# Designed miniproteins, single chains, continued (4): the designs that were tried, part 28

Each design is a single chain, and the fold is of that chain. pLDDT is the mean over its residues in the fold that is shown.

## One batch from the design tools (miniprotein)

Design m12948
Fold by ESMFold2-Fast:
Structure m12948 (fold): chain A 70 residues (1-70)
Amino acid sequence: MDEKIEEYLRRVEEVMGPEAAAAVQSAVDALRKIDPEKALEFAETFYRAAQAPPGEEVELPDDLPASVAP
């Protein structure tokens, strides 16, 4: 599981930059203490967003952890 999360964060950093990767890492670490599956799902969500074509707007889920959406 850790390898998949690391891979997702690495891709986020490459596409969106270290600030985005750090935010996702913080949220993933918080979620991992509660539910490892939710942590993986969260990392995967940002990985998917990073793979999306560049555009004016990216539609994100309304439900975001406080670690990412203060």
Scores: mean pLDDT 66

Design m12949
Fold by ESMFold2-Fast:
Structure m12949 (fold): chain A 95 residues (1-95)
Amino acid sequence: SFFEDVKENLDRVAKELGIDYETLAKIYLAEAKKYEDTNPVMAEFYRKLAEYYAEKAGVDFDELEASLTPEDIEKYLNMRKEIEKKLQELAEKRL
């Protein structure tokens, strides 16, 4: 399915870009925080991705959330743009 493919592609892309699962969790948590007040549905989607990768990394989600500063959010949102570009390339190849 599309969601299963996205998760598989995220695992592969993370390894190719040298991004570990903990960093992936922080990236998607930053996206969730960005949308938390303005688009709760989008925030929930990204929060679920962050929870998924936090579990894979073996780290506590609450600790990740507590560690996330505004400076960290900007950093991780920038990293997310690279991941999104690669994911879209992979998704286009499946169309």
Scores: mean pLDDT 77

Design m12950
Fold by ESMFold2-Fast:
Structure m12950 (fold): chain A 84 residues (1-84)
Amino acid sequence: MTAEQAREVAELARRAAEAARAGRLEEAARLLAEADAIIQGRDAAELLPEAREAVLATPPEEVARAAEAAARMAEEKARALEEE
């Protein structure tokens, strides 16, 4: 992945955490599917069903914490890629 893609993943993950905290779990699932699509080089629509099942089975605060962790990791990855 490029530094730009890693920054996009971080932004999507941050938005997913906010959506989860607001109780907008369907939006959180879509945003996480988009982030995973960038990471895996796949279509977000293919990942959405699995993301929805995982998000709906997980407490909102846990989804938010996981999304925040993913955002931090993606930001660190972006910085590393920009330094290379």
Scores: mean pLDDT 83

Design m12951
Fold by ESMFold2-Fast:
Structure m12951 (fold): chain A 90 residues (1-90)
Amino acid sequence: HMERVKEQAERVIKSLEKMKARAKAAGLTDESAFFEKQIEEIRKALEENDPLKAELVVYRTKAYLADLLGMTEVSEIARKKAEELEKKIK
């Protein structure tokens, strides 16, 4: 269901919004701007109303964020899920 993918994307967006707010409060304006760009990319994927593509973008973003935060294991799991989704899309 698209609903589950949208729910996952919404959670990721909320996490990014929280990180953006924290970065801005800490005076990290460049980092805050970066998180804003990630939010926009996820929103664009949702607008295409393609559940597999939207889920792929969500997992690619999760992998990137986990890697950025030093969560290597989480990043690896998310990347494997993204690879699986890519195979389904072709």
Scores: mean pLDDT 75

Design m12952
Fold by ESMFold2-Fast:
Structure m12952 (fold): chain A 81 residues (1-81)
Amino acid sequence: SPRAEALRRISELLEEVKRLVEEGKKEEAMKLAQETLDEMYKEGLLSEEQRRELLEILKEFIENGPEKYDEALNRAKLLLS
């Protein structure tokens, strides 16, 4: 389903963003987040509201560091529910 596909791709995005943040590559992480969410929106996997809210979740995660991974993942899952 589109919802299951969106959740899978967001989970993969969060894992990649976490790796980049742990490597100190916050600008690269932010670019990846923006590009991936824009692609998912173009594919019809996310609404405009979901894209904006997910970008906010990812920005907060990138700013606060990898310790916030579980919080970010849970927020994303609830948004896609």
Scores: mean pLDDT 85

Design m12953
Fold by ESMFold2-Fast:
Structure m12953 (fold): chain A 86 residues (1-86)
Amino acid sequence: MYSKEEIDAIAEITLYLIQAIVALNTARRYKEKGDEEKAKEAVNTALRYLDKAHELVDSANLPEDVKAEIRADIDGLRAEAEEVRK
């Protein structure tokens, strides 16, 4: 069972992942509408949130298996960002 500190860390990381997902969905909507500039801005915003999530994972006092799962989620979202960028 997670400690309060582990829960707080996971919550903060999860917030950045949710913000990255929202930014990627926003980028997809702009790309669909042909708004290339806003799509690129939204992708860049998503990448900044993913960078913050990665920094928090690396610094957090979490079990390595939990860190590995979160890093896999970050890598998946980075791959989605590259697909939207194309």
Scores: mean pLDDT 86

Design m12954
Fold by ESMFold2-Fast:
Structure m12954 (fold): chain A 61 residues (1-61)
Amino acid sequence: SSLQQRAEALLRELLELAGVPQDVADQLLARFRAHLATLSEEQQLELIARLEELIAELRAA
């Protein structure tokens, strides 16, 4: 779904900003995809909002 794609893109950005190595990031993304598939649309929107918040905090330096 579009929400799942957005959540994945945000997690990828967060991991990149946090300096997580690519191999670790790939493992985390695989686990995240599996978890995301179990979430309702409401839970996915809440997760997206939290990821956006964390990214904004990291970008604020």
Scores: mean pLDDT 85

Design m12955
Fold by ESMFold2-Fast:
Structure m12955 (fold): chain A 74 residues (1-74)
Amino acid sequence: SADEYIEKLIASLETLFEDYLSTHSPEQALRAAEQFIAYLLREAEEKWSPEVVAKLKERLEELLARFRERLAAQ
């Protein structure tokens, strides 16, 4: 289902962002995360229904907000 796909994608991205942060500066990690999320949303808009895209966007923005908060806490 789309919900299962989104949950697995978010979990994979959390791992990817933590790994990237371990080898790059916070500024580089945040920039890469923002660019990758923008890319995923553009790709999703071409392939999925507006409802699925809206749900994915919400979950990706939540993930990015948590990542920003974590970096700000340092």
Scores: mean pLDDT 82

Design m12956
Fold by ESMFold2-Fast:
Structure m12956 (fold): chain A 99 residues (1-99)
Amino acid sequence: GSAEAARALLETLSKRKDRKAFEDVPDERMAARLVAATLVRLGMPPELVVEVLEDPSLLPEAIRLITERNPEAARALADQFEFHGLDEAAEMVREALEE
């Protein structure tokens, strides 16, 4: 379930030694906000939403979670990234959808 996926993501975060910055995305804060808004729409726990907002290194894993749970929401997220000029983030979402 979504709660189990969210818990697994949070437990993975707590064991991370290296924070992978979303270095390839300009305006990582805007990307985090758009991802967080999508997670809220998908009914994800507030704790996961807050963690993504506070740690942008979670953005790739959160994008993957959105893609695996709701590919349509992931496509909408890619369109939102493109609208805000976050072309690299939009490409990352589209690439994840093709995996």
Scores: mean pLDDT 70

Design m12957
Fold by ESMFold2-Fast:
Structure m12957 (fold): chain A 57 residues (1-57)
Amino acid sequence: SKEVEELFEKIRERLKARTPPSRLPALDAAFDEVRKELKEQKVTPQQLKKSIELEES
């Protein structure tokens, strides 16, 4: 959904701002994989928020 895509991009941008340049390719690759899974699994915004909450804790 549009909400999932917007939330995903916002979180990606926030993490990239805090990530050293040397780790940006790995972060981008991880987000590309998650984006693909979100589209295939029809993930809800709530599920996406929960997953990112676990990564940020």
Scores: mean pLDDT 69

Design m12958
Fold by ESMFold2-Fast:
Structure m12958 (fold): chain A 74 residues (1-74)
Amino acid sequence: SVEDKEKELDQLMQKAYLMALELDDEETLQRLSELGREYREKLRAAKTDEEKIEIIEEFTKEVEKIIEQLEAKR
């Protein structure tokens, strides 16, 4: 469901944010804040469940990529 996918993305965003905080990665923290803002705006503007799913999936991929980059910095 849309709600389940949104919850998964929220969990990934929180994970990425905590990792960036632990690493004192100010650039990534700023990127995550902007990404979260864009996500909320696009999701709020979406009119169909299909549009919401597309938005969630695109942002999920971006957050997963950020997590991979943060893991590589350990």
Scores: mean pLDDT 85

Design m12959
Fold by ESMFold2-Fast:
Order: sequence, then structure tokens, then C-alpha cells
Structure m12959 (fold): chain A 92 residues (1-92)
Amino acid sequence: EPPLEIEVVAITKELREQTPEEEKEDEKIMLELLEKIEELRKEGYSAEEILEKLKEEAEKKGFKLKVVKVTEEQLKQLEEEIKKLRELIEKE
């Protein structure tokens, strides 16, 4: 079956020298942003609307948001990566 293209909001951050505390805070902020993106998507908001709602918050915290087109397989892979990141943050 042909892959369906889905518009999603992606989070990007520049790779920089950080203290362990800064890395931990960044991971927490990124997870919070990812959770907000997921909730808004579940509510039926478009990727553009999600970007508009969250771009100021992300920029104030040093992150950039952009709309990207992904396949269903890529979206599932992204959801798995988010789940792994959440488990790493919650597990000691």
C-alpha cells in the first residue's frame, strides 16, 4: 500500500557544550514539548496550529519547532523513540 504522508511538528536543538544539569533540564523540556504536541494532535489540531501554539514556548526554552512530512512508518518510529526517551528519564 502507498505510504501516507502525515504532517508533524518536529523539535530541533543545536548540539552544544552543556553541563549534566543543563542536559537533564533540556531532556525534560523536550519531553514536555513532545507531550504537548501529542495531546494537541489527539485533539485534532493540525501541525501548523500546534506549531503556532507552541513556537513561542519552545523558542524561549532554546528549541525550534518545524512542520515536517513523514510516512506512517516514520511516525511510529518517532513514537517509539519518544517512549524510550520517557522511560530513560523515568528510570534510574
Scores: mean pLDDT 72

Design m12960
Fold by ESMFold2-Fast:
Structure m12960 (fold): chain A 90 residues (1-90)
Amino acid sequence: SVEEIQELIEKAKEEIRKAKTVEEIKEIVNKTFEEILKKIKDEDLKERINLMKKSLLDFLNSPKNSIEEKKETAIEALDEIEEIIEEYSK
C-alpha cells in the first residue's frame, strides 16, 4: 500500500541522516528500494523506480561528492519516489 511505502521511505530517510559512511547509505538505499519494488505492480512504475535506484547508486559510488551531498541526493530521490507513487496510486 502507499502508506506502507511512505513508512519505508520515512524510516530510510532517518537512517540516511544518521549514516556515517557511504557504505551505510548504499545498504539503506538497496534495502529500501528492494522493499518498495516488491510492493509495486505497475511495470512502468517499476522500471522508473529501478532506473532511479541505478542512477542513485552510481552517484553514491562517485568519489567526487561529499557524504553530505550523497545523503542529500539519496533523501531527495526518496522524496521523488514518494511523489511518483502517490500519483500512480488510484
Scores: mean pLDDT 85

Design m12961
Fold by ESMFold2-Fast:
Structure m12961 (fold): chain A 60 residues (1-60)
Amino acid sequence: SKKEKLRNLTIEGLLAVAEAVDRYIETLKRDPGNQEKIREVEEEMDKLVEEYLKKAKEAS
């Protein structure tokens, strides 16, 4: 189930994902043509954060 997959995410795993996303955004910033792509990635990240916070609130 999705719950079991989320429980298998360690703090180290969460940090690795955060670092990978940060490096991806840094790579996009090196090309001025990627401005729209950067905005799209940031909007998707905001949605994921909101969804995560809502899920955490329901679990507490």
Scores: mean pLDDT 70

Design m12962
Fold by ESMFold2-Fast:
Structure m12962 (fold): chain A 88 residues (1-88)
Amino acid sequence: EIDELIKALREGDIERLEKIAQNSPSGTVSELAQAVIALLRGEITPEQAVKAMIYSVKELGEYAPKVVEALRESAPELARLLEEELAK
């Protein structure tokens, strides 16, 4: 469920994000979760995370603003860069 994704993103809960990525029927949700996990583990930069996930965020349509809002708590630089890309 998207609400579980939003909560995990807000909390920066890597274990929950991993479970969401594994169990989600949506490739879009799985790709988004994997990019955030990699960022939170310090494996990629915020700029790399935006490039990896921007199309997935756009595909979420009405949920895109909620994803950005959740990321403001756990990954504020990523949230800022996503807002900039979505405003274009």
Scores: mean pLDDT 83

Design m12963
Fold by ESMFold2-Fast:
Structure m12963 (fold): chain A 78 residues (1-78)
Amino acid sequence: SALFYEALELLGQKRYEEALEKIEELVKSEDFAKLSPKNLEVGAEALDVLIKELKDEELRKRAEEIRKKVLEKLQELK
């Protein structure tokens, strides 16, 4: 998914708020259903970085909510 790799690029650039927006867009898209278990694991790790680095509590809560959805989907695929 283009959104997945764009989110990882933004994260690497320390553009944390923009990375979160792209991950939120991905999770709401049909592409989320097409992610491999490995991509879901990488996504969860990216969200861990966002939760640690985001200073705004509301953005951190949004990242935590998305992380739960990613982990739930990963568990369903195991």
Scores: mean pLDDT 84

Design m12964
Fold by ESMFold2-Fast:
Structure m12964 (fold): chain A 67 residues (1-67)
Amino acid sequence: AEELLEKALALAREKRMPATEAALRKAIPQASGLPEERVRELAERVIEAIEADDEATAVKYAQQLQE
């Protein structure tokens, strides 16, 4: 799960999505409170949204990682 979160951060930075990057940086310390499968699911959805250039959706899923 951590590898996917790191990939999401790198993609957000490359795509110049500062709101998504900030949300992910805040979410990462809190993600340890979630089941591993849930963290993976949400990280994949964030990556998919970043690749689609949909920052609003990426932020939404990143915030769900914060609970």
Scores: mean pLDDT 79

Design m12965
Fold by ESMFold2-Fast:
Structure m12965 (fold): chain A 69 residues (1-69)
Amino acid sequence: SMDEAYEKAIEAAGDANSGLTTRPTEEQLKKMLEAAKKAVEDAGFKVKSVSIKEDAGGNLVLEIEAEKK
């Protein structure tokens, strides 16, 4: 399901950002985006867009647009 693909994308992004920093660098954000995209594609979806934003509370929010293959 899309929810499962999203959960896997969050896990993959977290694994790509394994380190002691609570705030990712630009390079770490790029790795997180690539890992999230791959996880969604591996789950059987075609990724149209993927982005990471910081909300007003300082939390990172992963946004993905995808369609079934």
Scores: mean pLDDT 69

Design m12966
Fold by ESMFold2-Fast:
Structure m12966 (fold): chain A 87 residues (1-87)
Amino acid sequence: SEDEVEGYEPAEVERLLALAEELAPEAERALASGDPAEIGRVLGRLLRGLLEMGLVTEEQVREQIRQALALSGNEEMVKAAEEAFEA
């Protein structure tokens, strides 16, 4: 058998895929709407799910959100993501 690569265990990958599948309809709707607030909310929920699974830290999530603001300039999207993540 091949050795496990660094990173996620198979059970964690399955949980991540289940989370992605659950959020896919909301993500598709948010992208179709073009509303930064809806896109931000879906992103915040995804990041919260990753935190609850132990795949990221709170500090890593907050830094990524701040980087996204700096790169995109979309304050409404970032604010919605932060609010959804903290909820």
Scores: mean pLDDT 71

Design m12967
Fold by ESMFold2-Fast:
Structure m12967 (fold): chain A 89 residues (1-89)
Amino acid sequence: SADEAGERLAKEAEEQEKQGKGPGISEGRRLVEEGERLAASPDPETRARGAGYLVAGASIIERFGFPSGDGDAVRLASEANLRAQQTLA
């Protein structure tokens, strides 16, 4: 199920965050970068997909970056969520 998939992803990212690599944070940043690219599109459907990527990336960064006290992660997640809202307006 989606809940089970989410739990597995969370456990994998916690293990990697513990190792200081944070593939969950890296994946979150990648999604934010792709979301920014898509949000710049003149196509409304592509922009909406970009907003989805921004929200997904922010959620991953919040889940794995915030517990580490990473202020850059907090700022990036906040900026991505704001950009997603602006893209859908």
Scores: mean pLDDT 72

Design m12968
Fold by ESMFold2-Fast:
Structure m12968 (fold): chain A 61 residues (1-61)
Amino acid sequence: MSREEVLLEAAKQLAAKELAEGTPAEKVLAGIRTILSSVLSEEQVERAVAELEKFIAELVA
């Protein structure tokens, strides 16, 4: 997997854990966006966050 794919998978796992512990989805997204912005390009961050938003929406639906 590419670095972007590995980081997205890790972000999804972190998001699932945080949501299960009661962290609000908005806080989870903001925190992960900040972390990804330190290691990925702006375009990669936007793609990863879009996929993460879809993943979170499916978990909380």
Scores: mean pLDDT 81

Design m12969
Fold by ESMFold2-Fast:
Structure m12969 (fold): chain A 70 residues (1-70)
Amino acid sequence: GSSRPLEEIIARAVEVLRNSEDETERLVAKKELIRLNDPRAIEPLREILRESEDEFVRELAEEVIRAIEE
């Protein structure tokens, strides 16, 4: 199958983690990224770790990276 649909889902979930105003939406995005277990999420999540000053957002990104790299 094509990687394009998964790339779109990953990009959207990453955007939610970085920019959402709702903690529940961020938690859902985290769970989706972990469920997908796709290493293509790692690079965007590392961007969040470099760019975000929000420790909560960074914690979520780190958790997803760890789950995928497990």
Scores: mean pLDDT 79

Design m12970
Fold by ESMFold2-Fast:
Structure m12970 (fold): chain A 67 residues (1-67)
Amino acid sequence: IEELLKELEKVVEELKKLGKYKEALELEIEAGIALIKYAVYKDEELLEKGLKEVVEKGKKIIKEIKE
């Protein structure tokens, strides 16, 4: 989870550097929702899955910007 949060931070910062502030904010909101769900359900596997999906989404956006 700590590794996923670190990857998310790097992806968000990269999007901000590319001027994609709305996309960066959307990823931060989605990650926040995953963390809130974890606080309620105490499901660590669900949190890990949610964070992975947000990180992969951000990486895909970064790739698409160059193509």
Scores: mean pLDDT 79

Design m12971
Fold by ESMFold2-Fast:
Order: sequence, then structure tokens, then C-alpha cells
Structure m12971 (fold): chain A 60 residues (1-60)
Amino acid sequence: MAEDEQRRKALEERFEKLIEEMKKKGVSRYQLSKARQIYRLALRSGPEFEEEALEEIKKL
């Protein structure tokens, strides 16, 4: 549904903002790779896992 597509786009935007903040903080390339992996898994696992994934990325 279009609503689900908008929700995914919002999630992607939140993720990209976190990645940019992490880069500004000087986190390692390894941490950035971990963030990408967590995000991709969340997209496949479903909405209930997306918030947990963003929190994990935020803690990297």
C-alpha cells in the first residue's frame, strides 16, 4: 500500500540522518557497515523490528 511505502521512505530518511551524524562524530567504517547491515535486516523483518534497529544504529 502507498502508506507502507511512505513509512519505508520515512525510515530510510531517519537512517540516512543517523549515518550522517555518525560520520560527523568520526565513527569507524566498521560501525557504519554495521549500521547498514542492521538497517537492511530491519527492512526484511518488518515494522516491529525497525524501531529496535534504529535504536541499535543510534548507539553505534
Scores: mean pLDDT 75

Design m12972
Fold by ESMFold2-Fast:
Structure m12972 (fold): chain A 116 residues (1-116)
Amino acid sequence: MEIIAYDVTPEQLELLRRLAEGAATAPRPGSVAAYVFDGTDEEADRLAQRLAPAEGKTREERYRIMADVFEELAAEGRKGVGVIFVDEDGRVTAYLAGSPEGLRKVAEELRKKAEE
């Protein structure tokens, strides 16, 4: 399990860690789960819909799609966004950004993963 977090509070990081641990106990390969801190269920559902195209794609295409979504969220001024991803071997990676700048940093990490 990996956690990549930028511009977050210890409380936000702890919450995402617990959610990621939960995903690791019952991993669903290729799944993506979205969380919006202090957001509505509708905002979380919209984020999940934007990330849905990443499911079932190749590793490179998935990371590229996720990077594009995080860049768009940063441009929209979003804050407190968490995503838990389970890859094809059941490995869990969690991404968390507490600011638009943090969202851009997550997008950069995702683009690096797409290139490797």
Scores: mean pLDDT 77

Design m12973
Fold by ESMFold2-Fast:
Structure m12973 (fold): chain A 98 residues (1-98)
Amino acid sequence: NALERAAAAFVETLRKGLEAIRDKLSEEQQELAERFLEELEAALEALAAGDIKEAHENFTKAFELEEELFSKLSPELQEEFTAAVIAALRAGAAALAQ
């Protein structure tokens, strides 16, 4: 379905963007990024399945992890992280059009 394709495209693109900067991240930042991606993927899967309560819980956890990660990044890495998120949003939107 279109929502499942959009969610998959978003998560895959975001994961690739974060992989590209992994060697610039501390061990703690790498762990936060991985946990963020796991919770975000779970939230989007729950949302696609119509499980609004599970989606809400996983999105809340993902956003808390994202906030912690972002606050620990250098300004340069914050820009790279933001670029990865924008690329992921564009990929998700493009997948919805297919």
Scores: mean pLDDT 86

Design m12974
Fold by ESMFold2-Fast:
Structure m12974 (fold): chain A 73 residues (1-73)
Amino acid sequence: DDYVERLRQALERIEATLEAEKEVIDNLTPEQKKEYERLQKRLEIAREYVDNPEEFRKKMIEFIKKEKEQEKL
């Protein structure tokens, strides 16, 4: 499935970026660290459900809703 392969390739690229940022994590601003953590969580969801696009979509929506809920608290 082209979608699954494209998602895997995107995950590899994002993972490489996160690994590079990890080397300078102590030099990141609080905002950059928060974005790094958010990206890591999204990447974990994508890895777990890469073979199930419907479940991936559902889990991503749940994650986004939870993030917005935490911002309101």
Scores: mean pLDDT 72

Design m12975
Fold by ESMFold2-Fast:
Structure m12975 (fold): chain A 105 residues (1-105)
Amino acid sequence: SEIDKIKERLIEIIEEAQRNHPELFAQASQLPLEEALSLLPEDLRNLVLETIRLAEEQGLLDLVRLIERVARLLAVLHVAENPDEALIQRMEDTIREAYDVLKSL
């Protein structure tokens, strides 16, 4: 299913973040979700929140947890001295794809 493909991509992105940015990954793992969301640009924060809401409405709790993990990673990557812009863009694009798929359900 499209949702299963999105979950697989989110897992691959999380694993890439751990390999390439292990210290930022550790920081993200300790960051409360509400604090992470406050560090995101407003448009991205709204996209993340709406995607989580839609996933919760569909009972896709595993997808919710993956999006929450990616949101924490996005927060620490955005405030990093030398942000991994390519990884940030792939994370944003994948959340946007999740939003579009969920909105069509």
Scores: mean pLDDT 90

Design m12976
Fold by ESMFold2-Fast:
Structure m12976 (fold): chain A 97 residues (1-97)
Amino acid sequence: VVEEARQAIKEGDAGPLLRALIKLVDEGKVDEFVSLAEEAIKTGNEKVLQAVARALVYAAEKGIKSEDLKKIAERILEVTDNPAVKALAQKALELLS
């Protein structure tokens, strides 16, 4: 899962990245999710950022509350220029608060 997520980040492939991040949430692997989200944010790729933001919303809606996930949402808001990504990250931040 982690290697598939890293490959998806490298290729800018939002669909496989979203699936991998959701699987990490389902498996309770929050630390691995955070590590991969940090790698994704460094790319500045809006499709990759959107996949991370969607996965953050999923984690928050599943009831996972984590200061690290909140910080990831805040960092996406700082780096994205895409209104759809901003909306998803803001929703995640509200749910994680």
Scores: mean pLDDT 82

Design m12977
Fold by ESMFold2-Fast:
Structure m12977 (fold): chain A 61 residues (1-61)
Amino acid sequence: SIDEQLDALKRRVEAASTLEEVDAVGAELNALIQQHADDPAVQERVGEIARLLTERREALL
């Protein structure tokens, strides 16, 4: 399900130790944004994960 995919991406962000891993999650997140553009609940969760992704990228720099 989409919820399972979002939970998996969130765990991958939290576990990411390289910029390559962060970028890979970002690419999958962008695909989900496009696929679920008309779902406000999914967009809300995607936004939360995108924020965590940005924070993780900055922490690794």
Scores: mean pLDDT 82

Design m12978
Fold by ESMFold2-Fast:
Structure m12978 (fold): chain A 94 residues (1-94)
Amino acid sequence: MTPEREAELRALAERLEEPARKLEKEGSLSEEEAEKVVVEAMVAGVETHHELDPEQREKAREVARLLWRAAKTGKEEEIEKAREAIEEFRKELA
């Protein structure tokens, strides 16, 4: 990866850590927080697809999908899936 791409992905991973912690502690994200994280994950997946392998790109898209679903439904099961996906995505970038 280029130094710029690596820095962007690291910054994204750090930003995803805060929503993940909030989901674990409070069991929910605000709609604004969820949408912001979804947008950031989608941008990372699209912008870096040439440097991310297919699995990494798919995980970014899955994080976005799960967060959007959790925000839309408010179901505890969906929130837990989103939290787990955020943590896995963050760890893969470390």
Scores: mean pLDDT 61

Design m12979
Fold by ESMFold2-Fast:
Structure m12979 (fold): chain A 65 residues (1-65)
Amino acid sequence: SPEEKAREHLRKAAEAYRQGNWEESYKHATEAVKYAEEAGFDPTTLAELRSVAEFFKKKYEKKKK
């Protein structure tokens, strides 16, 4: 289900974060947002997930410099 896929991608994003892999954290967080939107998560939860993805994106872009 989209809900289970959102949870799986959040787990993978957290694991990539623990490994210092900002690129993979950002990719998985972005996929989690996509599946959470498909699953019909509430606007507050979606905003929080988007904030997490944006955080990983900024870390990835800073490291890419």
Scores: mean pLDDT 81

Design m12980
Fold by ESMFold2-Fast:
Structure m12980 (fold): chain A 79 residues (1-79)
Amino acid sequence: STPLSDERIEQLVSHIKDEKVRKMAELLLRGGYSVREAAYKAGFKSLSAASKAFKKETGLSPRLFALINRPDFDESELK
């Protein structure tokens, strides 16, 4: 798989105003984290809270955001 450049990641997340949602989005785009792990590493206390905040800020679920921007996103990362 080809990793996204730091410049491209910044462009994709620059308009996310919520700091935790932006950090979660960066972790998902860099890879190596499940959606749940990215949520907790970004400082969310639950996946439910993270998913609601993510949808409010981006209009997309974390899973859909990752799949659109990372075609190499592994299904095991959804847990």
Scores: mean pLDDT 77

Design m12981
Fold by ESMFold2-Fast:
Structure m12981 (fold): chain A 74 residues (1-74)
Amino acid sequence: MDEELLELRRRYVRLRNELEQKGIITPEDKAEIEEADKRVRELLKNDTPENKQEALRILREMVERLEAKLAEAG
């Protein structure tokens, strides 16, 4: 679980930075990223197995979304 969380976190940050550097991230994307970051931070503030699992789901969803956006940009 923790290894997967760290791997997804790393992938998420990398994708976000790449999209931002390419100027592909829209204001809507930034708002969604901010919301996801806030929720993950809130969940990990009380670091229970359930909260870690929820953070994992959010990060996986964000990674998938950012990967799709990068693929669309070509």
Scores: mean pLDDT 79

Design m12982
Fold by ESMFold2-Fast:
Structure m12982 (fold): chain A 74 residues (1-74)
Amino acid sequence: LKLRKVKIPEESGAKPGDEVEVTDLATGEVQKSRVDKDHTVYFETSSPAGSKVEVKVTKEDGSVVTFEGTLEEA
């Protein structure tokens, strides 16, 4: 597994510590992580950089924001 990252748009309202589920759209693999202090989610996966993912963020108030992202090298 390699460390990958996905950037969280500031417009999402996500904050460091918010729960994140990242789903690889090609494989259906789900990884759970949390938003880091730099508004980025880091996690280990077998998926290569450039993979399309669905990112689901659960904010501190319980609201959920979903968006599509692309995996980057960490």
Scores: mean pLDDT 80

